Designed miniproteins, single chains, continued (2). Designs and how they scored, part 27

Each design is a single chain, and the fold is of that chain. pLDDT is the mean over its residues in the fold that is shown.

## One batch from the design tools (miniprotein)

Design m4904
Fold by ESMFold2-Fast:
Structure m4904 (fold): chain A 64 residues (1-64)
Amino acid sequence: DREKEVEKVIEELIKKVEAAINSPKDVKLTTPAGVEHLVKVEHREDLKKSLEDGKKILEERKKE
């Protein structure tokens, strides 16, 4: 399914953002499409929580 492909892309993004959050430094993430996202250390803790929740929701949606 095309939808599964999109979900995979989102999951990859989540993994990269989560890895950046685990670092106490500003990290620049690049998606396969060449889009860059800067994860600031200031928002790590809040973003980390939101990302974990979003990641759980995404995986539950995949589980059909």
Scores: mean pLDDT 66

Design m4905
Fold by ESMFold2-Fast:
Structure m4905 (fold): chain A 84 residues (1-84)
Amino acid sequence: SSAFYEALRERVETTDSPPVDEEALKKAIERIEEVGKEVPEATAFAIEELRALYNQPETTETELEAATEVAILNLKKLIEEKKK
């Protein structure tokens, strides 16, 4: 809810750790959707996991990017196995 994001924003303003940008999340989701077109169920699950990571106040942009790369590699592996 919007109240949850306002509370997160208020908490982040009092910490030394920069928040993950919402646009970074949107870009990561778009990358996952583009790669996972042939495996929509696995793609949807990967997006859900990425959103869960984003909602953790301790998550850094580097951690989100690393999680996105792992998700992309897993989706590519599933696509390759499907082509056998």
Scores: mean pLDDT 73

Design m4906
Fold by ESMFold2-Fast:
Structure m4906 (fold): chain A 78 residues (1-78)
Amino acid sequence: MEEELKKLEEEAKKAVEESEDAEELAKKIQQVTTEALERFPELRTSDYEPGSELELEAIKFLKEGVKKVLEEEKKKKA
């Protein structure tokens, strides 16, 4: 499961690197990460079990948030 977070982080990094508005895109992605940590504070304290429903929900929230930011950037340039 942590591998999915790492893949998401690498995809976000690559998108920022390839973006002409890298600074703004990075800020939006960082904001999604901050919101995820606020919604799932257990992620900050490691109070969750690997593969738990909490971890799955947190990963889902991060994926949806980052995906939405990336889709909005693509739509802006389409």
Scores: mean pLDDT 69

Design m4907
Fold by ESMFold2-Fast:
Structure m4907 (fold): chain A 100 residues (1-100)
Amino acid sequence: LVEQLEQEKAVVQAFRDALLAAIAASPSGTATAAQVEAIAAAMKAKYPQFAAIIDRVRDGLLTAIRNSPSGTVTAAQVDAVTQQILDNLDYLIDLAKKNG
């Protein structure tokens, strides 16, 4: 369980890094829903065993985009969404270590 949660944490970090790289390369300094979907699809193709956590990151980012006046996500919003997921995984890792 701890090993799987650590791997899920690494996948969330990889998703964040890929999207932040896309934002850095973007003239607007933001990412679109299409870019989020493309990164999620590519990651699920490479890591199908982590589809659930990849979908969780995707869904969080798409929700941020829908609630954004620009219809895009900033680097700060990407960090906020992914950090919330990482904090939840860290909590589950700590809980698993205490009970195992």
Scores: mean pLDDT 84

Design m4908
Fold by ESMFold2-Fast:
Order: structure tokens, then sequence, then C-alpha cells
Structure m4908 (fold): chain A 100 residues (1-100)
């Protein structure tokens, strides 16, 4: 059903959030070692995670407009994407400091 599909997509968003947290941790560890190349690679991977999450949110938003998913599910998806945006912001600030 559309609801089951949306619930699977929300679970995928939550998995992407955990992947992003691990990537940020690896980026922070690379930055502490002065490993600029590894830090850049983790930032690129984090940006890809955010890109996939944005596509999933777009699908869930469309499904909500069609009445296929409850508002509460969309609100949770928006919260996850907001947390992902914050992790990416932190990663970019770490990389800026490492490049100087």
Amino acid sequence: SGKEFAEKMLRRLEELLEEARELLKKLEEAAKKGDLEAAKEYLNELELVLGVAALILGVLSWMHKKGLVPEELLERAEEVVRELDELLRRAKEILKKLEK
C-alpha cells in the first residue's frame, strides 16, 4: 500500500541520518589527523546522502498532497532532513577550518 511504501521510505530516511552521523564522525577524526583528502571524501559522501534524502522527502511530500500518507509521517521526514542539513553544515565548517 502507499502507507507501507511511505513507512519504508521514512525508515530509509532514518537510516540515512545514522549513516550521516557516522560520516560526520569519520570526517571529524580525519580533520583531527590533518587528513584533508579523507575529510573531503567524507564530505562528498555526506552530500550524496543529503541528495538521496531530499529525493525521498520530495516523494513523501507528493504522496501527502495526494492523501496517501498522514501529515505526522511527512513532519517526521522533514525533521530528519533538517537534522541532515545541520550535519552537512557542521561538516562544511570543519573542512573550511582544515583548508586554512
Scores: mean pLDDT 89

Design m4909
Fold by ESMFold2-Fast:
Structure m4909 (fold): chain A 103 residues (1-103)
Amino acid sequence: SPEDEELKINILLISMGGSAVVNQTAAQRLGNADLAQQMQQISDMIRQAGLTSDPQERIAILQQIIDQGQNLLAQNPDAPAFVKHNVQSMIEDAQRAVELLKR
């Protein structure tokens, strides 16, 4: 149902937000300002996706999260494994949310 699909999307956004908080804390402890800024941008987009009600606009934001997450991984090959795993999880959650919104 549409209600069940929205609940699933909300769970994915909560999961993504949690991963972003963990990664931002890690970036701050590492003193990596570029990584911290990239994580802040992703966190802001996750928040915007959660506040957006239009499915097409929500998809566009989620696609931007996927693109920026992939770019972050490419630019930070030496990032700790758990940071890379959290970014990959955010990409996968965003991809699932896009698929649910396209139904």
Scores: mean pLDDT 86

Design m4910
Fold by ESMFold2-Fast:
Structure m4910 (fold): chain A 88 residues (1-88)
Amino acid sequence: SAQEDIRELAELLGLPLERLEGLSPEEAAWLALGEVAGLSEEEIEELIRDERLLLERAEKGIFDPEFEEMMRRVLAPQAVAARRVEAL
């Protein structure tokens, strides 16, 4: 279940379960990426909002210059996290 997955993620990251309780799977995934990439809580919240806006715009067929900027912002932490995981 999603709740069981969140519990396992909390144990893996060494975080208290209450920090992950009530989060969506997407929010929990961003928190995990942020922890690996060294992002602040504020930066993680901003990226969650950007990803949601990006997905909403894509679903509506809106591909303006702001869409490309959001894509770059959302993908940059994932690239950093991937490099850090490979170094571990």
Scores: mean pLDDT 67

Design m4911
Fold by ESMFold2-Fast:
Structure m4911 (fold): chain A 74 residues (1-74)
Amino acid sequence: EVEALVAKARELTAQGEEAWKQGDLETAARLFRASSGLYLQAATLEPDPQKRAELIQQAAENSKKAKEAEEKVK
């Protein structure tokens, strides 16, 4: 379950990075926000505190990327 959420989050992060490279910042922002949400869901299911902290950090990084993309669309 946690592994499936992390795998999907990684997939969405890669798609967001590709959208960013193509100049599709609106799609990139959406994908990074979706990925961040999945990392947070994975963190709530992760029993290991260290692994949970790593997932929260991944969520924060993707949230930051989403915000940067959103600011550039304006």
Scores: mean pLDDT 84

Design m4912
Fold by ESMFold2-Fast:
Structure m4912 (fold): chain A 76 residues (1-76)
Amino acid sequence: DRTAELHRVLEEAKRLIDEIRKRNPEGAKFAAEALSAAVAGDRETAERYIQKVAELVDPETAERIRELADRVYELA
């Protein structure tokens, strides 16, 4: 079920964004923007926001967001 899998990915994204928000609210905002762009199919905008997450939080967190965005592209 593609819809159930997309829901699961978005729940994972929400949990990660909530974790980031506790440490860096601005980084969480850019992470949320990246996932929103991914849902809209806007890969270029998603990548720009992922780069901002790497700069404000760390590259590991940005890579986790990129992995979630890739899963969203596959399912959307």
Scores: mean pLDDT 85

Design m4913
Fold by ESMFold2-Fast:
Structure m4913 (fold): chain A 75 residues (1-75)
Amino acid sequence: LPLTPLERAVLQALADAGPYGITVDELAEMLGVSKETVEAIVDRLVARGLVERIKTEKDVYRLTPAGRAALAALE
């Protein structure tokens, strides 16, 4: 399944953020795109099993093992 440039950028940003994950707001600021754009991308990546959503006080997103493998395959 091909990844778009923005999907690849989201996966890389999640990898760079470390093991605890980051919010949609943080991703939007890091990538210079709207929150709505990031939400659409992370929802697709969650549906593909490449990202997981952690619900606590706020929604936090992080890479799954499958997402980490997909990112490594881009190298």
Scores: mean pLDDT 77

Design m4914
Fold by ESMFold2-Fast:
Structure m4914 (fold): chain A 66 residues (1-66)
Amino acid sequence: SMLPYQQLPDELLGLLGLELVEASEDDPRREQLEAQFRSLPAAQQALILSRITDPEQRAYLERVLA
């Protein structure tokens, strides 16, 4: 269920996206960050993608959701 009060502020959503794209493939946090990103409602996932301006980082996040 998607509850309104579970929506992260835009600033924190942007930080989550940046933290995820900065994590190396060998970073143990990467799997947890990817799982957190996938667990977000689709609207919040779309908002994170809209906050990422780097096209390569955005493509990575889009692949995480695929």
Scores: mean pLDDT 68

Design m4915
Fold by ESMFold2-Fast:
Structure m4915 (fold): chain A 89 residues (1-89)
Amino acid sequence: MNYIVTLLVVAESEEAAREFLERVREVAEKHGAKILGVTVEESDGRYVVLIELEAESEEKAKKIVEEVRRVAEENPGVVALSYRVEPKK
């Protein structure tokens, strides 16, 4: 069963948003996840990035979330990260 991972991040700058997105792409590729969509919007000097990924299993979805969480913690330009993991059935 495939799982959909939805990531929503708020970044302080366009540069921080871009760096975060690049690192999420690397994590997705490492775990064989498909990128379904990416939306980037500017709001009041901040950047909101919505990323949707498809993982082949719940275990891979969880590993992706853990690595993305670490990426956000390592980037001081990331203000907030939220996520959702749902079965694709």
Scores: mean pLDDT 84

Design m4916
Fold by ESMFold2-Fast:
Structure m4916 (fold): chain A 80 residues (1-80)
Amino acid sequence: LSPFEYRLIGAFIRLDPDKSGYVSLEDLLAELERLGFPPTEEQLKEIEKYVKDGKVNFKEFLKSRNITDEDIEEIRKIAE
């Protein structure tokens, strides 16, 4: 995983404690900025493809990038 993808998954995990598979786009962007990794224009466009009603379907986003459930669980252990 790239550093951006690693931080993005960490942000999803932190913002989705209920494991709904969705996070607010506004909250996601704020968290990435807080971590010092604001998305580029191209990265933002990719994320926006998975936005419905202001919510990012990050489960579908991760699947589109071939990020496995095992990858997510490994990151959960690190993301705290």
Scores: mean pLDDT 75

Design m4917
Fold by ESMFold2-Fast:
Structure m4917 (fold): chain A 72 residues (1-72)
Amino acid sequence: SELLERTARELARTLGMQVVSREESPDGTKTIVLENPEKGERAVLTQRGDVLRVELEYTVDGEPVSTRRELR
């Protein structure tokens, strides 16, 4: 998916993340996992049909924060 690949490239570029895994499930769900090893931050991108879910784990002022967004 172009949306999935474009979003992964954007996160790699803007947040200093590297793609650590790519997987496609039998139901057609595609998953890309990115990590910033220096900060211990992680992003999980999951596409199923026309919906892309973006889950981010990062740190703000020493506190762990998780966010989730869905794109169409």
Scores: mean pLDDT 81

Design m4918
Fold by ESMFold2-Fast:
Structure m4918 (fold): chain A 79 residues (1-79)
Amino acid sequence: SKMEKIIKEAKKKIKEGKKYIKDGDLDKAEQKLDEALELGREAEKMALEEKNKEMLHEAIFVESEATLERMTVYLKKQE
């Protein structure tokens, strides 16, 4: 489905962001994580409109992971 593709892309962006954090590329990490968060929010909106609880759960999960990793980037940029 379109939602599954969006969620898969969001998960890919999180993985890329985490790799950039590990490599010290904080600006690239932030960009990838912001992209993941936006995709997660799009999927959340679609899941709510379709009353799809499974996809809503997946969307919230990717938003939460992207937000947590984005906080890590923010803190590392203050170092």
Scores: mean pLDDT 88

Design m4919
Fold by ESMFold2-Fast:
Structure m4919 (fold): chain A 65 residues (1-65)
Amino acid sequence: SDVVRYSAENLLIAAIYFAGAESVRVTPDVIEVTLAETTPEQREEARRIAESLGALTGKEVRIYD
């Protein structure tokens, strides 16, 4: 279901922000994540969640630090 997929995508975007991202931009082909000045553990968690979103959507993930 498209509604279920969109809900999952939105939850993952929120989780990336909660983990330690300053911004998340989703385009048709790319997910761009800018990491906040947080702990290495929080940055790694944000990267992992972003990779999960990439896998779910089939989009390339780009991380900016």
Scores: mean pLDDT 81

Design m4920
Fold by ESMFold2-Fast:
Structure m4920 (fold): chain A 65 residues (1-65)
Amino acid sequence: SKEEDLERALETARRGGAAQAEAAGVEVLSVSAEPLSDDRVRVTVVTSIGTVVQDISVASALRGA
C-alpha cells in the first residue's frame, strides 16, 4: 500500500542519514524524517557542526539509492 511504502521510505531515509553521519565521524544529535507527500520524504540530520536536510523520492528510498 502507499502508506506502507511511505513508512518504509521514512525508515530507510532515517537509517541512511544516521549511517552517513556516523561514517563521516560527526556527532549526531538527532535524525528525523517526515513525509512531504505520498511520493517524497524529507530527512533532517542535526549534528554538532550543523544541520543537513535532504529531500528524497519514495521510489528512490525504496530502491536504496
Scores: mean pLDDT 78

Design m4921
Fold by ESMFold2-Fast:
Structure m4921 (fold): chain A 55 residues (1-55)
Amino acid sequence: MSEEERRRLLEEHVEELLKLYSKYFNIDPKDFSEKLKARIRAEAERLVEQELARR
């Protein structure tokens, strides 16, 4: 898989998690703390690795 494809998968999962967390906490994604944004990115990376492991 190319770096571009991996980056697109990561961004897709980040966007989905941002929407989920925004709905759950009733907070606009732009107002998320750096700590929460970092946690969301880490979750997205985990999801990308799971997806890549499944062929």
Scores: mean pLDDT 77

Design m4922
Fold by ESMFold2-Fast:
Structure m4922 (fold): chain A 94 residues (1-94)
Amino acid sequence: PSAAEIARERAHTLALLRYELAEAKRTLDPETVAVWEELVARAEALLRSPDVTVATVRAVLEVMGETGRMIRAGEPPEVVRERGMARLDEVAAA
């Protein structure tokens, strides 16, 4: 993929994560928001890596989507944090 394609996919995903965090702050309890803030911060750090690829951007988006579904399904914040962080660590190691 081109550097321009990577930059575009990264910018779009970062904007989406920021939007979803803002909405979470309006709609979710403070404990769940704190977990989502931590996961978004980790995801943003991965997306801002100089070695980021389109595959990395898409993997981060998939993990954050799955994590959002867990929150909507009513999973406890500690379970969401543990599973979300583990999945993001797998993306970082790939």
Scores: mean pLDDT 84

Design m4923
Fold by ESMFold2-Fast:
Structure m4923 (fold): chain A 116 residues (1-116)
Amino acid sequence: MAKERAIEEGRRAYEAALEGGGEKGAKGGALAGRETAKGAIEGEAGGVGASAAGMSGAGAVASYELKLPPEEQARDAAISTRAAGESGALGGDEKGQEGAAEGGRRGYELAKEEAE
């Protein structure tokens, strides 16, 4: 249940970031990656999944900050967001999975707002 929610919310955030395209997609992706990683870390203190999610979220932010072409930023950030959600789901305890799911949900909302 919690694992499936983490994966689903991560995928929704990934798709929202990808659909934004251009500069909006890049910003949405960075925000989605950050929130998903933050949720996973807060849900699973010291877990391996939380660490991996944090690194993926940092990648999304870095992609945005490097000012790559907007289309590439959006896709790279979306991929990082998806990886963060999956890493949180693999953390192995329900709190980490719930944190990743909640972070992904927040990330989806932010990415969706930027895309619109």
Scores: mean pLDDT 58

Design m4924
Fold by ESMFold2-Fast:
Structure m4924 (fold): chain A 90 residues (1-90)
Amino acid sequence: SVKEIFEEFLKKVKEIAKKELSEEKYKEFEFFLNDVIEKINNAKKEPSIEEVKEILDQIIEYAKEKLKASEETVKKIEELKKEALKKINE
């Protein structure tokens, strides 16, 4: 399902963040990602492909703009986004 693909994406993003971010930035990112998961789980309707794309972009923007993650870390998250979108479009 779209939701399962999204949850796998979030798990992989957290793994990258834990390895590559400082503890403080990781905790901030983890809090943000958990808030995103809760909003999706509490929605009465399954998220559309368009809504998932928007959320994936927000996650990348947060890592880049708010956390000031390295170019290499951001690139890894962007690669995970491409993988998730490929699975959703199958």
Scores: mean pLDDT 82

Design m4925
Fold by ESMFold2-Fast:
Structure m4925 (fold): chain A 65 residues (1-65)
Amino acid sequence: APVPSREELREFLRGAREQVLADPSLTPEQKAGIVGMLERLLAEVDRLSPEERVQARETVELLLA
C-alpha cells in the first residue's frame, strides 16, 4: 500500500474519529475509548516513521471494519 504522508494520516484519523462518533451501533463507552486512541495517534503523527504511518492506518481500518 502507498505510504500516507503525515497530513494524509491526520485527515484519515480525523475522518475516522467523526465516523466513530456518528456510529449508532457503538456505546458511549466504546466511542470514548476509540476516540481516545485516535486522538493519541493524532498527537504522535509527527513522530511516526513511514512504516509506522502505514501500520497506524491499517490498524484503524481494521478497528472500524
Scores: mean pLDDT 84

Design m4926
Fold by ESMFold2-Fast:
Structure m4926 (fold): chain A 116 residues (1-116)
Amino acid sequence: MSPLEKMRQGLEKALEAAKAGDLEAAFEAALEALRAAIEVARAAGLEELAREAEETLGLAEIYRGLAKLLNKDPEILKKATILCLEAVKKVCEAIPSVPEELLKLAEEALKEVKSL
């Protein structure tokens, strides 16, 4: 499966989970979308953008560990999910070859998570 298709699937799952109020599922989906976005940025030769996205992924993985210890704390999950989705949005904005629908999907997922 292509990195763009992985990113689309992650964003669609994040949006659906956020609409359902499932922060844990939204966070896991946002992590998958971010991993795919790093591949997309790297393939586009945008090494600085890929590095920034990898730093965000590292921070999100720390929040994933903390959420497990703190019985799925909603504030930690929400913050981590927003960080992942904002990083994905930056990748979509920076790369003209990324379909416009993916940027809109990232924006919709981000709005839905912020509303939780």
Scores: mean pLDDT 87

Design m4927
Fold by ESMFold2-Fast:
Structure m4927 (fold): chain A 86 residues (1-86)
Amino acid sequence: MDEALERAAEEVRKGALEAGMDPETAERVAEAVRRFLRRYLSTPLGEEDEEGTRAFNEALELLERAGLSPEEIGRILARALEALQG
């Protein structure tokens, strides 16, 4: 599980860098997505997760502030989910 989360975080970092984000901000986005996915995978169906919601919102805010389009954000998140499944 941890290795899959690290792969997902690395795909987010790479996608953010490819979109023109600086390395420090790209790493913050990757870390926020890793926190969200860890919580998402461990939270039972129907349960609330405030920490996961905060991490997801942090990642989205960083990507949006960097000027990424919804389509670019969607591609980055899709790549992270693919890495998590592999």
Scores: mean pLDDT 79

Design m4928
Fold by ESMFold2-Fast:
Structure m4928 (fold): chain A 89 residues (1-89)
Amino acid sequence: DVEEARKKIDEIAQEVADYLGLSEEQLELVKKILEKILEASVNGEEEKREEARREILEAFRKIAELSPEELRKKIEEWIREYERLVAAA
């Protein structure tokens, strides 16, 4: 159910934003990241999956650029963790 998945993405993004004190611009980037993860999981195509991985990492890096030093470090850790999970898959 795509609608249910989108609603869950919005909920998760809002919880993350509230927890980290993210701006509206950073919240939009988090939503884009989660949408790309959803697209990659649904399509199952290697080419689309690899493209989504690149776009997700780029979005995380943009959020880091907009963040205070402390949040930037946490976002960088999330990027490393994501890269580690992708390498393990």
Scores: mean pLDDT 65

Design m4929
Fold by ESMFold2-Fast:
Formats: sequence, C-alpha cells, structure tokens
Structure m4929 (fold): chain A 98 residues (1-98)
Amino acid sequence: KREKLEKEREEAKKIIDEKAPEITEFIKKVDEELEELEKKGDYEEALKKIEEAIEEAEKKAEEYEKEKTLGSDIIASLYRMFIGILKIIKKNIEKKME
C-alpha cells in the first residue's frame, strides 16, 4: 500500500520534469512580451496579452485536471498559480493607466 504511494510520487516527479520546460517556456514568453509592451507604454495591448495568456493557461489547467493523476494535478496547479500572478500584473497595469 505504501509502495503504491511512493510509485505515484515517482511518476509525478517524472511528469513534472517532462512538463516543467513547457510551463517555464510559456511563462518566459508571456513575461518577455509583457515587458516589451510595458517599455513601449502599450498598456492596452499588454492587458489584451494578459487576458489571452490567462485563457490559454486556464485551458491547459483544465486539460491536466482531466488526467486525474498526481503529476497532472501538480502541473494544473502551476498553471493556476501563474493565472493568479497574471491577474496581479493586470491590476498593476490598470493602476498605471489611471
């Protein structure tokens, strides 16, 4: 019984190691695009990019949540965490537009 839980954790580590680059790359791309837009003062376009990124991250989170494995749940949680960060960035940009 305990051996089954250890195997599930090992399988979770493998999927995290395999999928972590995908999440890191997604975060990097969004961050780079937002930084470029903020430097140009294109806050309207930055807000649009944030909304698009939230939508994409939500779709990814839902896909991983459907897999019903510990690893997939962790990956989904990372996407949900990133959505939370994007919402904070959105609020900060909206404040700069006032």
Scores: mean pLDDT 80

Design m4930
Fold by ESMFold2-Fast:
Structure m4930 (fold): chain A 68 residues (1-68)
Amino acid sequence: MTKEELRAMLDRVRDYVSANAPFAVPIVERTIAEMDALEAAGASVEELWAVFRRGLFEVDDLLAERAA
């Protein structure tokens, strides 16, 4: 996975969450900020991907909690 591919996936997730689950937007925004900070610090694509995946799991968990 390239950094550009990861950013494209992040944009798709942000758009989806904004349209379908706006209450989860703060998790997405925090994940973006964390990824931006790591990228500025010279983090690898693998490190950025790990943060992105963690953010996705947190969104999924929040969606499951809200559905209950």
Scores: mean pLDDT 79

Design m4931
Fold by ESMFold2-Fast:
Structure m4931 (fold): chain A 62 residues (1-62)
Amino acid sequence: SMMEEGLKRAIEEAKKAGAVEILKTAVNELLAGAVGRDAKGNTITVIVDLRSGVVKVEVHPA
């Protein structure tokens, strides 16, 4: 499903951004999201737009 693929993509994008652990995931009909943490303690947030396929990644310093 689009929700399953979006969630998988959000997790993979968080890992690409440096996440060593995934803290939270969420998905609905519009968006899939993941929150991760990198080795430095920074928080990584990922949002995937399920309609467009656009991915937004933000890194928030510890």
Scores: mean pLDDT 87

Design m4932
Fold by ESMFold2-Fast:
Structure m4932 (fold): chain A 72 residues (1-72)
Amino acid sequence: SARQAEAVAEIERMYEEAEKYAEINPAVRRYASFISAERQLALGNPSEVEAALAEARRAYEKAKKLAEEHLK
C-alpha cells in the first residue's frame, strides 16, 4: 500500500543515516541494527507497519543524539 511504502521509505532513510553515524561512533551500531530489524518487520507485515515505524523513530532519535554528541 502507499502507506506501507511511505513508512518503509522513512525507516530506510533512518537506517541509512544511522549506518553512516555508526562509522563515526561504533556505539550507534546497536541502534542501526534495531532499525534494520524494524525495517524487515514493516516489509513483511503490513499490519505492523505503524508500530515498526514508531520503534524505528525512537531508535533513530537515540542514534542521532549519540552521533551529534560524538561530533562535538
Scores: mean pLDDT 83

Design m4933
Fold by ESMFold2-Fast:
Structure m4933 (fold): chain A 84 residues (1-84)
Amino acid sequence: QPKRFKTTERLTDEQAREVERVLMEAVLSENPDLDAFKERLRALGLSDETVEFVVSVVKTILSNPNVTEEQKRRAVRAVVEELR
């Protein structure tokens, strides 16, 4: 399907809450299963572009071991807000 915006999608309030929960679990895990994470996001009805964006954020957080739990939580909230 054609896309105009590379990483944006409108989430419903219900989708946003579920995405926040799934993201929070992933970023607070030391070694999250990213394939299971992608599957959960797709089950919520997210587009491939949005799934890729969210996965890239999780990978960025995990690639920096100096990120605190509080910073991870704030990053998750920021990502979810961008998708509303």
Scores: mean pLDDT 74

Design m4934
Fold by ESMFold2-Fast:
Structure m4934 (fold): chain A 84 residues (1-84)
Amino acid sequence: LLELVEENVEAAKEYAEKQAKENPEMAEKIAEKMMERLDEIAAESPAEALLAGAIVEAIYRALGKEEKAREALERARAAAERAA
């Protein structure tokens, strides 16, 4: 299961980075929407919250927003811990 989570996270990061490069405005809007729904996602699945955090982190990193990328991971981890 941990292997599947890591594999999904890695694939999602690659997709998110590519999307951010091709459509930065849309990618940023997606990241904002995911962060708004983070607590709801975590309540359904802590693993999905971690995945959402990884996607948002990859998007913000691709856009050069390192602080927001770090915040996304921290918030996703906190939401997952709170829901578990």
Scores: mean pLDDT 77

Design m4935
Fold by ESMFold2-Fast:
Structure m4935 (fold): chain A 93 residues (1-93)
Amino acid sequence: MAAELAAARAEVVARYEDLLLKELDERGLDEADKQAVLENERALLALGAQASPEEVERLLRELLRARREGNEEKARELEDRLIGLLRLKGSEL
């Protein structure tokens, strides 16, 4: 259970990082600047996870349920909510 939650969080974060890197590449940032932005975002998301572990766990459990039910739309909404929560809580520290 804890391993499933950790894996789901890691997968959602990795997907967000991939999307972010593609967007930065389209904006013409060099590799050093892209890595600086990525490192800053990673730090922010990590702080958010530490600030609200109960909220993050609840959202991940809802995400895993939506995935088991085959509700792709709900799963996508929950993934977006997770990233939003982590960024919001990380910025409050």
Scores: mean pLDDT 83

Design m4936
Fold by ESMFold2-Fast:
Formats: structure tokens, C-alpha cells, sequence
Structure m4936 (fold): chain A 66 residues (1-66)
């Protein structure tokens, strides 16, 4: 079971990424204490901004779909 701190961090990442203009979906997976952000964006620019935001907030890995 992930810790409450890890869950709170995942939620923060998802909210911040979803606030990036052009992001249509953001899902954060927790596996073995690792946070992987899966982002769907309407443009490469939005995907890049969302990736940078997720990594800055503590995501261990980011995948993007445009």
C-alpha cells in the first residue's frame, strides 16, 4: 500500500498537470513507491510543459500522448 504522503504527492502532481493549458487527461500511477505520470495533451508544447511540471513536483517518470 502506498503511503499517505505518496498518495498526496500523486494527487498534487495530477492537479498541477491538469491545470496546464492543453492537457486533456492526467493519471498518476504509484508502483513500488515510484510515481509515473501519464499525460494526454492536445499539443507537443502542452505535453512538454506538463512533463516539466510533473518532474518538478516529484514524478519519477512521465509518459505523454499527443
Amino acid sequence: MPSQETIDRARRIAEAVSAVPGVTEAVVDIRDGRLTAHITASSEEAAKKARETALALGADEVTTTV
Scores: mean pLDDT 81

Design m4937
Fold by ESMFold2-Fast:
Structure m4937 (fold): chain A 59 residues (1-59)
Amino acid sequence: SAIDKAIELAKKYGVSAVYAYEILVREIQNILKENPSISADEAIKLAVERAEKKLKELK
């Protein structure tokens, strides 16, 4: 789930779960706007990759 992925990202990058979730949800929304026919699972997968890149920039 998106919540589980947000918790994983929060632990990995030392940010709050709420902050990681907000980034992840925004990336999911962006992906769905770019490709409305994408599956929920693929949207979450791509959003995790985009969120992880953004969180790496905060190092």
Scores: mean pLDDT 80

Design m4938
Fold by ESMFold2-Fast:
Structure m4938 (fold): chain A 74 residues (1-74)
Amino acid sequence: SERERELEEWLAALDRVLAQRATGEEAARKHGEEGLEKFAALVAALEELRAMVEARRSLEELEEWARRREEELR
């Protein structure tokens, strides 16, 4: 579905951002301890968002699987 594609695009975008973690941490280090703490909080928030998007995708995959199974049992 288009929604499944949108969720995959969200996951891909989040994965690209999270893949740059090391570079982002180095940049944040220039702002001292406060910069590192704020960066760590941002990374944690992005990881939580990714987990929520992944959970939603898994639920939609499960719903589609169940729908397909019901059609087979007709």
Scores: mean pLDDT 79

